# Designed miniproteins, single chains: the designs that were tried, part 45

Each design is a single chain, and the fold is of that chain. pLDDT is the mean over its residues in the fold that is shown.

## One batch from the design tools (miniprotein)

Design m1645
Fold by ESMFold2-Fast:
Structure m1645 (fold): chain A 63 residues (1-63)
Amino acid sequence: SALEELYRELAEAAERMGRAAEELGDLDLAAALFEAAGRHYELAGEPEKAAEAYARAERLRAL
């Protein structure tokens, strides 16, 4: 659906912003953005990509 496509695009944008935040050393912002990406991938019907995004957010918060 158009709504699922929108959520996929929002998830991809959140991932790009998360990578940029990580490169700039803002690990808290990066974790929040990857968590947002995970949520949007769930809403887009992409559970594998959602799991990967959540795992990245958890790794960033582990230390």
Scores: mean pLDDT 89

Design m1646
Fold by ESMFold2-Fast:
Structure m1646 (fold): chain A 103 residues (1-103)
Amino acid sequence: MSKEVEELLKELIDYIKSRLTDPESIQRNIDFINKFVERLKKNLSDEEVKEILKLILENMKENPSASLYEILLLTAESLKDPKVSEIVLEIIDEVLRDFYLSS
């Protein structure tokens, strides 16, 4: 992972911790984001991952009442490249499936 991607991921995790009060919800959102980012890294370039993480942070700050899932959907819709948007939507579905069906 590039230094910038690692720094953005840390900022995202720190923001999740500041926004949520329930420890179980905090841990679940952190685990979800970590799995999401690992899958992004396998399918997209570091520059595309950086753009996505910046948009997630921006959308979270602008929509404090939205769920992480809603933020990720908003982020995918905000992406200028429809091919990248499609990949992000597929990764969201894969992470949701793994996270909710294996628990």
Scores: mean pLDDT 80

Design m1647
Fold by ESMFold2-Fast:
Structure m1647 (fold): chain A 62 residues (1-62)
Amino acid sequence: MEERRRLIEENLQTVAGLEPEKARELADILVAGYRGPGQGLDVEGNKAAAEIGKAIHEREAK
């Protein structure tokens, strides 16, 4: 679990351009919300994924 959180945190900083504190917060939500293969994310995890997607899109538009 900790290794997966760290990898997500690193990807959020690198790909989405998020600040370290925000990347850690969203990574924690994604890890906690992951229900397993084929089950997807819970409501909070889906909200976090949408926020990440928006951040990536805004970064690419600049």
Scores: mean pLDDT 74

Design m1648
Fold by ESMFold2-Fast:
Structure m1648 (fold): chain A 87 residues (1-87)
Amino acid sequence: SEPLYRPNELLRELLEQVGMTEETYTLSDILVGIGLYALEKGLFDPEDPSIVDVSGTLLEKLFGVKELDMRNGKEVKELVLKNMTLV
């Protein structure tokens, strides 16, 4: 089974906006929640859906970047892992 992580306060706030209210999650669950947040906020680039403009959102505040390339899964995972603690 995948390890469980506890989101930091800012990541928890983001996840609550997409209806995720648990204490702990797998990395896969967190990535799904982030994807749902980006979809609900309309952050995907219409010309290239792999590109997510996070400027002015909780994701910019969380990751410290204005844009995500979802095809760069390693970088996305590293940014996410910095915002959660292994249980």
Scores: mean pLDDT 86

Design m1649
Fold by ESMFold2-Fast:
Structure m1649 (fold): chain A 80 residues (1-80)
Amino acid sequence: MENIEKGRKALKEGKYDEAIKYFEQALKEDPNNVEAYILLGVAYYKLGKRDEAISYFEKALELDPSNKVAQLLLEKIREE
């Protein structure tokens, strides 16, 4: 939880590399954390790393196929 909150703060401040570090730490604590995969996808997208962002959103959907946030973000990126 705390690593996700710190990562979200870093993401809002444009500190994408720092945000990635916090979300990776969250995944080390819980490898099935769907929110951490979605937030990694957002951070990589902000860095212009589109293929990595898609990969993370696909991983989130692999763990939770009904996750509407991950579905919408993946659709939006693929249509851009």
Scores: mean pLDDT 85

Design m1650
Fold by ESMFold2-Fast:
Structure m1650 (fold): chain A 56 residues (1-56)
Amino acid sequence: SEAAKARLERLLARLSGLTDEEIKTVQEMLDRIENETPEEIAERAKAVHGEVLEIG
């Protein structure tokens, strides 16, 4: 989606300004996300939607 593409572009711009330590943290987060299945991504999206409604 266009929103996801825009967020990726912003993330890449942020990465160019990060320290080595911050880059390592981002790499670890990306590795976790890349290892998620489409089903896990969908479940995470549902959880985020619930959090928006419940504010919990």
Scores: mean pLDDT 64

Design m1652
Fold by ESMFold2-Fast:
Structure m1652 (fold): chain A 104 residues (1-104)
Amino acid sequence: SSLLSSGADTELVIAHLERARAATPDERARRLLEAAITVLRNPDLSPEELRRLALEAGVAPEVAEALAEAKERGTSAQVLASILVEQARAELSAEAVREIVERG
């Protein structure tokens, strides 16, 4: 998604993610998209707050810690949110695989 290249239009990115969140039936993907929106709305979020948010959204502890470390090093909210969006995409892909296996 080209959303990551539009740092000047953070509100447009948030609007797009809100629509994606509303459209997805997968609750884990929905939580991850909500976490990404929260990161974009709160660019001053502390590393510890980001780690907690990511863990609550269902991100693996190692990835949540990496996000917190990246935030401490000055990584932008847009890049951090993009990682959460990719986690949501991975979850949607896993769901599709499960549905195929269940059908035979």
Scores: mean pLDDT 78

Design m1653
Fold by ESMFold2-Fast:
Structure m1653 (fold): chain A 67 residues (1-67)
Amino acid sequence: MAASEALRRAGEVVEEAAREGRTDEAAARASAVLAEVLGHPVEVELPADPEAALAFGRALREAAEAA
């Protein structure tokens, strides 16, 4: 997939999981999406703080718009 699409999807997953308190699952899903785009294993760690995780998701979506 295109890098911009992967960043957008990763950002959406992170924001959704942060709102629901499922940041562990969001990290695994974001890692899988990024690994698919980059062609090698990627492990993403998300902040335990929901506000920080939400901000991280928004930053990924903004990066997707810029790409």
Scores: mean pLDDT 72

Design m1654
Fold by ESMFold2-Fast:
Structure m1654 (fold): chain A 90 residues (1-90)
Amino acid sequence: SAEAAALQARREALEAERKELAAEADALAAAGRLSPPVADGVRALLAAAEAHIRAADRALEAGDLAAAQRHLDEAEAHLAGARAGLAAAR
Protein backbone atom coordinates (compact mmCIF):
# COMPACT_ATOMS: atom_id res chain seq x y z
CA SER A 1 0.00 0.00 0.00
CA ALA A 2 1.00 3.65 -0.37
CA GLU A 3 0.93 4.03 3.44
CA ALA A 4 3.24 1.02 3.93
CA ALA A 5 5.63 2.40 1.27
CA ALA A 6 5.68 5.81 3.00
CA LEU A 7 6.43 4.21 6.40
CA GLN A 8 9.20 2.09 4.84
CA ALA A 9 10.76 5.24 3.30
CA ARG A 10 10.50 7.05 6.67
CA ARG A 11 12.12 4.04 8.39
CA GLU A 12 15.05 4.11 5.92
CA ALA A 13 15.52 7.88 6.46
CA LEU A 14 15.53 7.50 10.27
CA GLU A 15 18.00 4.57 10.10
CA ALA A 16 20.32 6.68 7.90
CA GLU A 17 20.10 9.59 10.39
CA ARG A 18 20.76 7.21 13.32
CA LYS A 19 23.96 5.93 11.63
CA GLU A 20 25.10 9.50 10.84
CA LEU A 21 24.51 10.65 14.45
CA ALA A 22 26.28 7.55 15.84
CA ALA A 23 29.32 8.28 13.64
CA GLU A 24 29.30 11.96 14.74
CA ALA A 25 29.04 10.94 18.43
CA ASP A 26 32.00 8.53 18.03
CA ALA A 27 34.08 11.22 16.26
CA LEU A 28 33.34 13.88 18.91
CA ALA A 29 34.08 11.39 21.73
CA ALA A 30 37.39 10.35 20.07
CA ALA A 31 38.34 14.06 19.76
CA GLY A 32 37.64 14.56 23.50
CA ARG A 33 34.82 17.01 22.68
CA LEU A 34 32.05 14.91 24.24
CA SER A 35 32.06 14.53 28.05
CA PRO A 36 31.39 10.95 29.30
CA PRO A 37 27.90 11.81 30.70
CA VAL A 38 26.87 13.49 27.41
CA ALA A 39 28.35 10.60 25.38
CA ASP A 40 26.42 8.08 27.53
CA GLY A 41 23.20 10.08 27.16
CA VAL A 42 23.54 10.37 23.37
CA ARG A 43 24.39 6.64 23.06
CA ALA A 44 21.34 5.72 25.18
CA LEU A 45 19.08 7.83 22.90
CA LEU A 46 20.62 6.25 19.77
CA ALA A 47 20.12 2.74 21.23
CA ALA A 48 16.47 3.58 22.04
CA ALA A 49 15.97 4.89 18.47
CA GLU A 50 17.49 1.66 17.05
CA ALA A 51 15.16 -0.47 19.23
CA HIS A 52 12.13 1.47 17.95
CA ILE A 53 13.31 1.19 14.30
CA ARG A 54 13.62 -2.61 14.77
CA ALA A 55 10.14 -2.69 16.34
CA ALA A 56 8.83 -0.69 13.34
CA ASP A 57 10.47 -3.26 11.00
CA ARG A 58 8.57 -6.09 12.76
CA ALA A 59 5.30 -4.13 12.71
CA LEU A 60 5.69 -3.43 8.95
CA GLU A 61 6.38 -7.14 8.30
CA ALA A 62 3.20 -8.00 10.27
CA GLY A 63 1.16 -5.36 8.37
CA ASP A 64 0.54 -3.36 11.59
CA LEU A 65 0.90 0.11 10.08
CA ALA A 66 -0.40 1.88 13.22
CA ALA A 67 2.27 0.21 15.41
CA ALA A 68 4.95 0.96 12.78
CA GLN A 69 3.97 4.65 12.77
CA ARG A 70 4.07 4.86 16.60
CA HIS A 71 7.53 3.24 16.73
CA LEU A 72 8.88 5.55 13.99
CA ASP A 73 7.47 8.57 15.90
CA GLU A 74 9.36 7.37 19.03
CA ALA A 75 12.55 6.78 17.00
CA GLU A 76 12.30 10.31 15.54
CA ALA A 77 11.87 11.82 19.03
CA HIS A 78 14.93 9.94 20.38
CA LEU A 79 17.03 10.98 17.35
CA ALA A 80 15.98 14.61 17.91
CA GLY A 81 17.22 14.28 21.51
CA ALA A 82 20.53 12.79 20.32
CA ARG A 83 20.95 15.59 17.75
CA ALA A 84 20.32 18.23 20.46
CA GLY A 85 22.90 16.59 22.77
CA LEU A 86 25.51 16.58 20.00
CA ALA A 87 24.70 20.21 19.05
CA ALA A 88 25.42 21.28 22.66
CA ALA A 89 28.88 19.60 22.38
CA ARG A 90 29.84 21.29 19.07
Scores: mean pLDDT 92

Design m1655
Fold by ESMFold2-Fast:
Structure m1655 (fold): chain A 132 residues (1-132)
Amino acid sequence: MERKTKLKYEALNLYVEASKLIDKAIEEMKRLAEQAKDNPEVVEHLKRAIEELKKAREDMDKAMGASSPEEVKKYTEDAIKHLKEAEEHAQRAAELSTDPELREQIRKVEETIKKARDLVKKAGDKLVEYLG
């Protein structure tokens, strides 16, 4: 495989892996919001985290479709920002949770989001190198 083709393939694979982790985090947070239904503040933060994960997913799709290194950088940075906001909302939901089991489950979803963020950063760097 040509070196540039390999970089593109590796970048796209990292975005796909990150997308799967984000989709998993969204589904887990939906279940946790249902479990937390008697605590409106926890539910609100979990819903905000879900919306931020969806925005990150859209920005990742834009980065994958970008034609310039500048556009890839912009959309990758926007995706990372939304993933960080999702992490902050998940952290706040965990802090507000009085149920230790619910708190532990939310913290595991935070870890999943952090892993997705690391993959998105790596994918963006490789795609920038491919286009530059």
Scores: mean pLDDT 89

Design m1656
Fold by ESMFold2-Fast:
Structure m1656 (fold): chain A 94 residues (1-94)
Amino acid sequence: ALAEEVAERLEELAKKAKDEEVKEALLGLAEFARQNKDDLELVGDRLVAVAERAAALGDKETAAELYELAAEMYRAAGDYKAAEEARKKAEELK
């Protein structure tokens, strides 16, 4: 299940996050993904929001991973434009 795989990856990122706000957001987002497994576009939107906040706090590595996960969610939802925009954001942060 894509949402469960993303939730597990978010929990791994939370263990590595240096900022407590980002860590809490990642753990909340993992639970959100599990609860919204049938609305992958909504999960993608929330991944982008947390990625923007992580980047603003200087955690570019976490932000890049979140944009990559958002691109996967958008592709699975059939939103190829949002997927490409998220992928491009991830590459800009690497």
Scores: mean pLDDT 86

Design m1657
Fold by ESMFold2-Fast:
Structure m1657 (fold): chain A 109 residues (1-109)
Amino acid sequence: RTGLPPEEGYRIALETLRREHELAKKGDATAALNLVGFLAMAATASDDPELQERLRKAAEKYGELAIKAGATKEEVDSAMRTGANGAKTLSPEAREMVVRVARELLEED
């Protein structure tokens, strides 16, 4: 997937998610669903209960944006499940990077 130094992987992931965030706020349902899945993955990957709760609430907010943009509740629930299942396939290093990126995204808005 990356093969890049961890700092470059982090930067690229954060830039991609910032773009998805801008698109989701402009009414892109696909971008909103991508953020739902990513934040659900990060929540499952985190071992911090406070961060898990913040990430799940953020995923729910993007789920609401996706529905406003034309997505169904079933699509939102599917994105949540896909993200959570994706966390099970992460290496420890990928898990740390995902949590770090998600935490940074939460601080921007």
Scores: mean pLDDT 83

Design m1658
Fold by ESMFold2-Fast:
Structure m1658 (fold): chain A 72 residues (1-72)
Amino acid sequence: TKKLEEALQLLNEALQAIADGDLERARELLEKAVELLKEVEVSDLELNQLRNVLLAAGYSEEEAEKIIEEIK
């Protein structure tokens, strides 16, 4: 779906922001991706990708898991 494609693009942009040291931008991009993912069917693979990016952006394990549970 278009929303899933947009969310995955935002995750890739967040990873680039993390690589550039811009954690504030990475978190903004992740917040947008999460809102899109709440509106679509998401696979375990995509949820694991999101979890990894959240952790890389400085979210705790607890914060990341809470966000993942909101999308399931």
Scores: mean pLDDT 85

Design m1659
Fold by ESMFold2-Fast:
Structure m1659 (fold): chain A 56 residues (1-56)
Amino acid sequence: SAEEVKEEVERVGVRAVLAGADPERVSELAQKGVEAAEKGDLETAREYIEQIEKLE
């Protein structure tokens, strides 16, 4: 669960950067998503995944 969410954060982050999103912005959101998942706050982690996806 938390591990899968962390993997999703990393995957969508890489995809967004490859699609032309700002790497620094993606890195900030990905870091927050990973931190949330590590704390067990999977809903907040998923919100950061959505924010990364909206960047492209």
Scores: mean pLDDT 81

Design m1660
Fold by ESMFold2-Fast:
Structure m1660 (fold): chain A 119 residues (1-119)
Amino acid sequence: SIEELVKANTEDSLYELGGLKSQALKNGDIEGYIEYLKAQVKLLITLRKEKGKLTEEDKKTLLELAEALKAQDLEKAKALIESNPVLNSIISPEDLDIINDYDPSKLTEIADIIEEQLA
């Protein structure tokens, strides 16, 4: 389950969520695809925090990303993602286009996860 993968808190779980995300998208399960992506974002921030790898610059970039997602400023959000190689490994500019086309409120849900994990 998504909850079990997030609780495992490992790089292997992050990879497995990525595979599940890709499979959901191929099957036309956009809701599942978004839920797996949200879980990947949550797990990535948690792993970097626990390993002491979350820098002040990373926190600023993530908070600016959350603001851009809430504002539906996709151009700014895409640029911020591309500026962070670790984040760009799990979320792409194309992911934002898919989510925005399906349900823009899901961009706000991703932003809320970022803000909650950084609190």
Scores: mean pLDDT 85

Design m1661
Fold by ESMFold2-Fast:
Structure m1661 (fold): chain A 58 residues (1-58)
Amino acid sequence: LPPRRVRLRVGPFDSEDELREAIAQLRATVEAGGGRLVRVDIRKENGKYVADVEVELP
């Protein structure tokens, strides 16, 4: 089977640091399972920080 790609939304958080911390935890979990983060797009929505993340699983 080809690698599976999943899109996830992370957030909202009040600070960019909190968002980056959550993304780091997600990356560690994904990489431990043999996957990788393909793309991370951080943006601000209604005064809060969110990220759209694309993950590739083996």
Scores: mean pLDDT 83

Design m1662
Fold by ESMFold2-Fast:
Structure m1662 (fold): chain A 61 residues (1-61)
Amino acid sequence: MKRIGVVVAPTQEKADEAAEKLLAAGADEVLKLVGASLEEGRAIAQELRERGIAVGGVYVG
């Protein structure tokens, strides 16, 4: 099962920076939510977990 990190950031650049750090920390894949709120990111992470996807957390870039 893939371990997915979720990143919420106001810009693509900040999302990319946070995603690189999560991949270096052992995430297999990172979902980048540019322009989304932290609440929206948490809701998406919960939906992924309910579908049996391992999500390590939601991170602000």
Scores: mean pLDDT 79

Design m1663
Fold by ESMFold2-Fast:
Structure m1663 (fold): chain A 75 residues (1-75)
Amino acid sequence: MLLGNVDPSNLAGGAPIALEPNRETGRKIPTPDGAATAEATAEAAGRSALHAGHSPEEAEAVREALLAAARAALA
């Protein structure tokens, strides 16, 4: 377990494409509060990307992609 050093660059799937499937599988039932949760989750993902050393542009891309995917899944 004393490894790692490639995980921070990808956040174990912090790419927009990788995060999208996880979001869909995490919540398959549309709920009224889902939209607010989707926004909060997208913002948290963007901030996590910045904390991991990604650029602000990458963090925004993650946030926007995740938010769009979550909203599509909730609709």
Scores: mean pLDDT 59

Design m1664
Fold by ESMFold2-Fast:
Structure m1664 (fold): chain A 78 residues (1-78)
Amino acid sequence: LLEEAEELRRKGEEAEKRGDYETAAKYYGQAGFLYEKAGDYEKAAESYRKAARAWEKAGNLEAATFLYTRADSLAEKA
């Protein structure tokens, strides 16, 4: 789980560097989900925040708002 989450986070960073914000958001979101399942709420919140920012840059404000809310909730538990 953690190893897979770290790989997905790296793929998100690579997509973001290329300006592919939609792909970056999907990878960061998947990484956040796996960190959350592993109980790493701090890394889950960080990954969901990165996904939210990427969705904002991609123009999907609804997805961004959802993920910011999820990240904030998890950060309070960390």
Scores: mean pLDDT 84

Design m1665
Fold by ESMFold2-Fast:
Structure m1665 (fold): chain A 61 residues (1-61)
Amino acid sequence: SSALKEKAKEIMEEVERELVREHVLNGKTYSKEEGRQIIIDRLKEELGLSDEEAEKLLKES
């Protein structure tokens, strides 16, 4: 549980850095909802979670 939360925080920070970089370098803008969905998709891909599991992990982190 704690290890999973730590990994989730790392993934969230990585995605946030990627979105900022895309904004600065390429002028791409993401809404809060779009950014949240990208994080959820990344958590599902990296950790093998369902939508519900990824959303719960985000709320707990």
Scores: mean pLDDT 81

Design m1666
Fold by ESMFold2-Fast:
Parts: structure tokens; sequence; C-alpha cells
Structure m1666 (fold): chain A 62 residues (1-62)
């Protein structure tokens, strides 16, 4: 329960920073979300968060 909640909170933070164009910070929060989703056993959530982290990281290189 705790790990799933943290994963969701970090995912929301990642999306907020992504929306304002802070892609480096967004990628860091998406990576944290993925770690907590994995600890919670939410493999689809972890996969989605890792994919978002990769996209944010690529955008940060502009």
Amino acid sequence: MEYLKKGLEYMELGMKYFTIGDYKTAAEYFRLAAEYFEKAGDLEGAKSARLNAKWAEELSKL
C-alpha cells in the first residue's frame, strides 16, 4: 500500500514538471515512481513510469 501510494505521488510530480518543461526533474520523478511501483508489485505502472522517464530524458537534451 505505501509503495503504491509513493509511486502514484512521484508519477504526479513527474507529470507536473513535464508540463512546465522541466524535463530533467520530470525524468528523475518518473524513475522514482518506477522504483516504487516495482516494490508495490505494479509491473505495468513501473513499465509506464520508466517509459515516461526515457521520453522526458530525451526531451531534456534539447
Scores: mean pLDDT 85

Design m1667
Fold by ESMFold2-Fast:
Parts: C-alpha cells; structure tokens; sequence
Structure m1667 (fold): chain A 96 residues (1-96)
C-alpha cells in the first residue's frame, strides 16, 4: 500500500524507536537503515523525522547517520534550517 508501511518496515521502525529509548545508537542506525531500504513514502517520512529527533543536537552523529542511512539527509537538513543550528548544517552538508 502507498499509504501504509510494510509489516517489515513497521517492525524495523519499532526496533529503531526502542534502540533510541535505550541509547543504543548502533542498533538505532541499523534499524533506521532497514526502514529506509524497505520503505515507501511513509517509511521515508519516518526516517526523516526519527533522524532529526535522534541527531539534530549532535553534528557528529548526524554526519555518521547520513553516511549509514543517506535518506536521513533531508530530515537533518530540514531540522538544521528550522533551528538555525549552523554546526548541524555544516555537518549535514559535509556528509552529503
């Protein structure tokens, strides 16, 4: 369905959220990548929002996340522009 994520994408998204709650950055990035790989429009929106929430205040994590999950770029760029965070903007542009 173009409006609903696959069961696999939904499971991966839930695992990404749990990893983020537990501070497990490596698992978060792994599951976010799985969502991106299985993803439709809803999954792409989830990746953008989750990346912004998880890494918007950490330019080094943002750079690493974009290298591991290129689809995170749009969400982190939008967050950098919305918050005026110049360090995040530089990190996002360098990771491109």
Amino acid sequence: SPYLPSEEALKAAKEAIEAMKNGDWDKFAEYLRKVAELGDEVARTFVSLAAGIAAADDPEKARELIKRVPEAYSGLLAMAKATGNEELLKAVEEAR
Scores: mean pLDDT 79

Design m1668
Fold by ESMFold2-Fast:
Structure m1668 (fold): chain A 58 residues (1-58)
Amino acid sequence: GEAAAERLREGAERGGAEAAVAAGDLVKNQGLSPEEVARAAETIEGEAGRIAAQAARM
């Protein structure tokens, strides 16, 4: 329902900001490539948005 979609959208926006901070730390401490980290963060944001859109239709 709409309430679930709203919570997912809020979580995705908040998660995106937190993911960006974590991505910077991972590049420094784990030696991951910036491209790999950026792709992972974008995939998570995109998936959260897709799930929110699906929930809104129910």
Scores: mean pLDDT 60

Design m1669
Fold by ESMFold2-Fast:
Structure m1669 (fold): chain A 57 residues (1-57)
Amino acid sequence: MDILRSEMGVLIDVDEVRKLLKSLGINSREEFLATDSSKFVGKFPGVLSRSDILKAL
């Protein structure tokens, strides 16, 4: 199990981030970059930056 340290100092499980992205229909970095930020509102448990999410992909 991989853990990311967010820019806000929160440790996030990479597998949980990947599961959330899949639930939104995002399976690749390219799909994530093409997705509107509004689709992420209230979907992630913490203050994850786009850089943190890209590291999980």
Scores: mean pLDDT 63

Design m1670
Fold by ESMFold2-Fast:
Structure m1670 (fold): chain A 66 residues (1-66)
Amino acid sequence: MSIELSPEIQELVDEISEIAGKESKSQLEGLEKAAKLLKEEQKKRETPEIKELLKRVEEILKSLKE
């Protein structure tokens, strides 16, 4: 599925991609931090794009942990 990302969320995605280019351990930690930030933004405001992005990040984390 495709979603429209807000600039702040796009920056977060870019940061995750940069972390992923370093080491598996650092990318896992980065994704966990990203998920926490997205959950905080969701509590601050509810938007479909944040909800969808959080879901994708959590799915990636699940894949990496399983």
Scores: mean pLDDT 65

Design m1671
Fold by ESMFold2-Fast:
Structure m1671 (fold): chain A 99 residues (1-99)
Amino acid sequence: AYIGLMYRTPENLALAEGLKKLGFDVEVVDGTPAAAAELGKKMREKYPDAKVTRGTSPDGSAAVVAEKDDDNRGLFVVNGPATPAQRAAMDAFEAAATA
């Protein structure tokens, strides 16, 4: 099982440690466009048939998910209004995951 998480936030780091204790292979990456593209490419290479979805909440919170199933996914989540830099990273992840 492989879980990729975007942004090295305290919440994502705590989630990664919890998942690792359960035997998951977990990677937490920086929220740069380059790091996002690398994670998206890794998801596409591991799971060529993974479904990529993007959503935005009324508060401006946004997520991009590339997933094969619940145990094999890449997650990019932004809480609150996404900055231009965060949107660029999300765009890079989505493009790489769908290429």
Scores: mean pLDDT 75

Design m1672
Fold by ESMFold2-Fast:
Structure m1672 (fold): chain A 67 residues (1-67)
Amino acid sequence: MDEEEFEREVLEALLLIWHGIGKYEISKGNYEAAKETIEKIRSFAEQHPEVKELADEAIKELEEMLK
């Protein structure tokens, strides 16, 4: 098994978990917590540029939900 491929899958899974947490926080009206989750996703993408595209999509969706 490709270790780089496995690491990427783990990073993508973690990103999807944070994306889900952000959506959950918005659904509960916890907008401050949702904003903190967006910042965590942003920082994560800066450290892991290989998942930046997925992170940018998650951030955009969460920011649109906060309108």
Scores: mean pLDDT 81

Design m1673
Fold by ESMFold2-Fast:
Structure m1673 (fold): chain A 77 residues (1-77)
Amino acid sequence: SLLSDEEIEALAHEIAASVYRALANRFLKRGEKEKAIEFYKLAIEHYQKAIELASGEDRKRFEEGLKELETQLKKVE
């Protein structure tokens, strides 16, 4: 079966969140704390949008990702 438009949009936001998270981690490793914070916040925003569009197991996975990012952001600030 084909994915719904909402499922496709949720997955797009998950991919964006993963990319921004990876960028944040790379900037943090380079000592670029301010850029890392900016990209963590972008990743959080995209996970929040994915959660709004998702249900069931996908939503739970996105909620876990959001909690992990919020925890990482608090440690960096």
Scores: mean pLDDT 86

Design m1674
Fold by ESMFold2-Fast:
Structure m1674 (fold): chain A 73 residues (1-73)
Amino acid sequence: SMLEEAEKKIEEAKRMLKENAPDEELRKLAEELAELEARLEAEEPTREAVLAGASLGVMVMSISVEILARKRE
């Protein structure tokens, strides 16, 4: 299900952030998470889908902040 896909992607994102994955890999993952969040909002208007979408959004934000921090001198 999309909810299980969201859970797996969130865990992958956490792992990649912990392992200091390259910016390009993090950017690609953030795009995948954002697309999944949009699909969940369109297809599954349930409480579980809303919570999963929020978790995906927080993870996208965390990745974006990490990438921005790495671009700073």
Scores: mean pLDDT 77

Design m1675
Fold by ESMFold2-Fast:
Structure m1675 (fold): chain A 55 residues (1-55)
Amino acid sequence: FEEIEKKYKEWVKKVDGQFTYDELLKKLSELLGVDLKKDDTADKILEIIEKYKKE
């Protein structure tokens, strides 16, 4: 989880808000190794990261 959080923060810094919502979901899906849906909001994405932490 800590490694995923670190990569997420690094990615956010790199893109600096340049991504659309759909692009954000796609990149986070690749980064986290999970299949994110378009219905997922930023809050739900954070919840998914938290669930991943439990593995």
Scores: mean pLDDT 57

Design m1676
Fold by ESMFold2-Fast:
Structure m1676 (fold): chain A 84 residues (1-84)
Amino acid sequence: DMVEGILEVLKSVPDLVAFARRLDVAAASLGFGDVLLASFVHDPEALAREIARIAERVGAEAFLAALRAAGVPDDVIARLETAL
């Protein structure tokens, strides 16, 4: 389950707020600037569902490329690659 895999990655991130801000930069670059992912940091399951929706709409490759460009650490990207 993609959502469950993403949720496990979110649980492993040391600073979820900083990560969500990087996600917002990536999402905006993909045309999803209206989705304020940082607003979901207090509901990690909802955050995982929103991440899954964006990845499904743009494709995993484009989403991961946007995360790399936004400065998400390589170890987090590698874990997300296995979840997507």
Scores: mean pLDDT 84

Design m1677
Fold by ESMFold2-Fast:
Structure m1677 (fold): chain A 84 residues (1-84)
Amino acid sequence: GPLAQARGAGYGAALGASEGKTVEETIDNAVKGARDYARAAGGSDETIEKAVQGAVEGMKKGKTPEEARQNAADGASRGAAEGV
């Protein structure tokens, strides 16, 4: 359901971002995590696209990998919820 998709997207974004050594790597990994986990939770292509957009938007507000990780999770969850 929508809540599982939002939680999945956020968890995936945070998990992916946690493996980044640079802002660029963090963005790439957060996008992959948001996409993969939102899809695993039954997200539609629209939900996945919005989760990815949210992750990227959130990360642009972070100045460090840790901030980027937190912001990616929040953005991905919000985007996924909007997509349903």
Scores: mean pLDDT 78

Design m1678
Fold by ESMFold2-Fast:
Formats: structure tokens, C-alpha cells, sequence
Structure m1678 (fold): chain A 81 residues (1-81)
């Protein structure tokens, strides 16, 4: 369904964000993680509309993880400058 498609995109962008983070590319990690947040939010709205509580929760978890990665990446960028 639409929610699942957006959630899959969110997970894929989050995976790319983690890869960039591990490589020390914090700016790229933020870019991918912000895309993950956007897709996870879209998935969450669709799951909520459909009454899919499990899908909504999974999308919220992915959004939270991506937001945490953005925060940590921004902190590390600030410390290097």
C-alpha cells in the first residue's frame, strides 16, 4: 500500500544516512536523514488515515531514529568548526 511504499523509502534513506555517518560525512548524513524523516512522516499520515496502528508506530520509530541522527550529525559538524 501507499504507506508501506513511503516507509520503505524512509528506511532506505535512513540506511544511506547511517552509511554516510559511519564514513564521517555528516553533511550527507543529514541530507539523507532529512529525506528519511519526510518519507516517514508521509507513511505515518497514510497509516493513521487507514487505522494501521502498527504501521504508524513503525513510521514513528524510523522518524525518531532519523531525527536523532540529524541531531548528532549537526552537533559533530559544530564541534569540527
Amino acid sequence: GEGEEYLEKAKEYYKEAVKAFKEGDYEKAIEYAEKAVDYARKAKELYRKDGDKEGELEAEIVEGMARLLIGVSKLLLKKEK
Scores: mean pLDDT 88

Design m1679
Fold by ESMFold2-Fast:
Structure m1679 (fold): chain A 75 residues (1-75)
Amino acid sequence: SDNLLHLVGMAEGEMRNYVEAYKWGLATEQEVRDEMERLREQLRTYLETTKASPELAEKVERRMEEAIERAEREI
């Protein structure tokens, strides 16, 4: 659904913002990791409740994991 793609896009943006906050000394590495896990859990819960198609679920999960991997390389 359009809402699901919008939500993963917002989560990607939020992760980028937390990485930026870390670089400016406004967040700790642990706080960034905690937010990454919170966002991953929220998205997983949403996928389960909406019964998204396997294709859409795979696309959303891939984007989330790629965003987390990018964030981890920068903290």
Scores: mean pLDDT 82

Design m1680
Fold by ESMFold2-Fast:
Structure m1680 (fold): chain A 82 residues (1-82)
Amino acid sequence: SLEIESLRSMLLMQLTVLEKYTEDEEIKKLAREAKEKVVAGDYDGAIELLKKAYEVAEDPEEKKMFENAIKLVEEIKRLEEE
């Protein structure tokens, strides 16, 4: 689906921006690992890593970025289950 591919591209772009925005090495690592899970089609693994990053993040802007990324992964997973 073109819609699924567009959402995946948006998600990967957002995670790349977040990885470059943050100065926290643990947050960078979690964002990078979540990207790898998305590329592999492991959406449950991606959600787990993004939720961990949300809990570790102290910056409200970073928390909002992870919240938005989680919602995008959940939407992609929902569409792929159709």
Scores: mean pLDDT 85

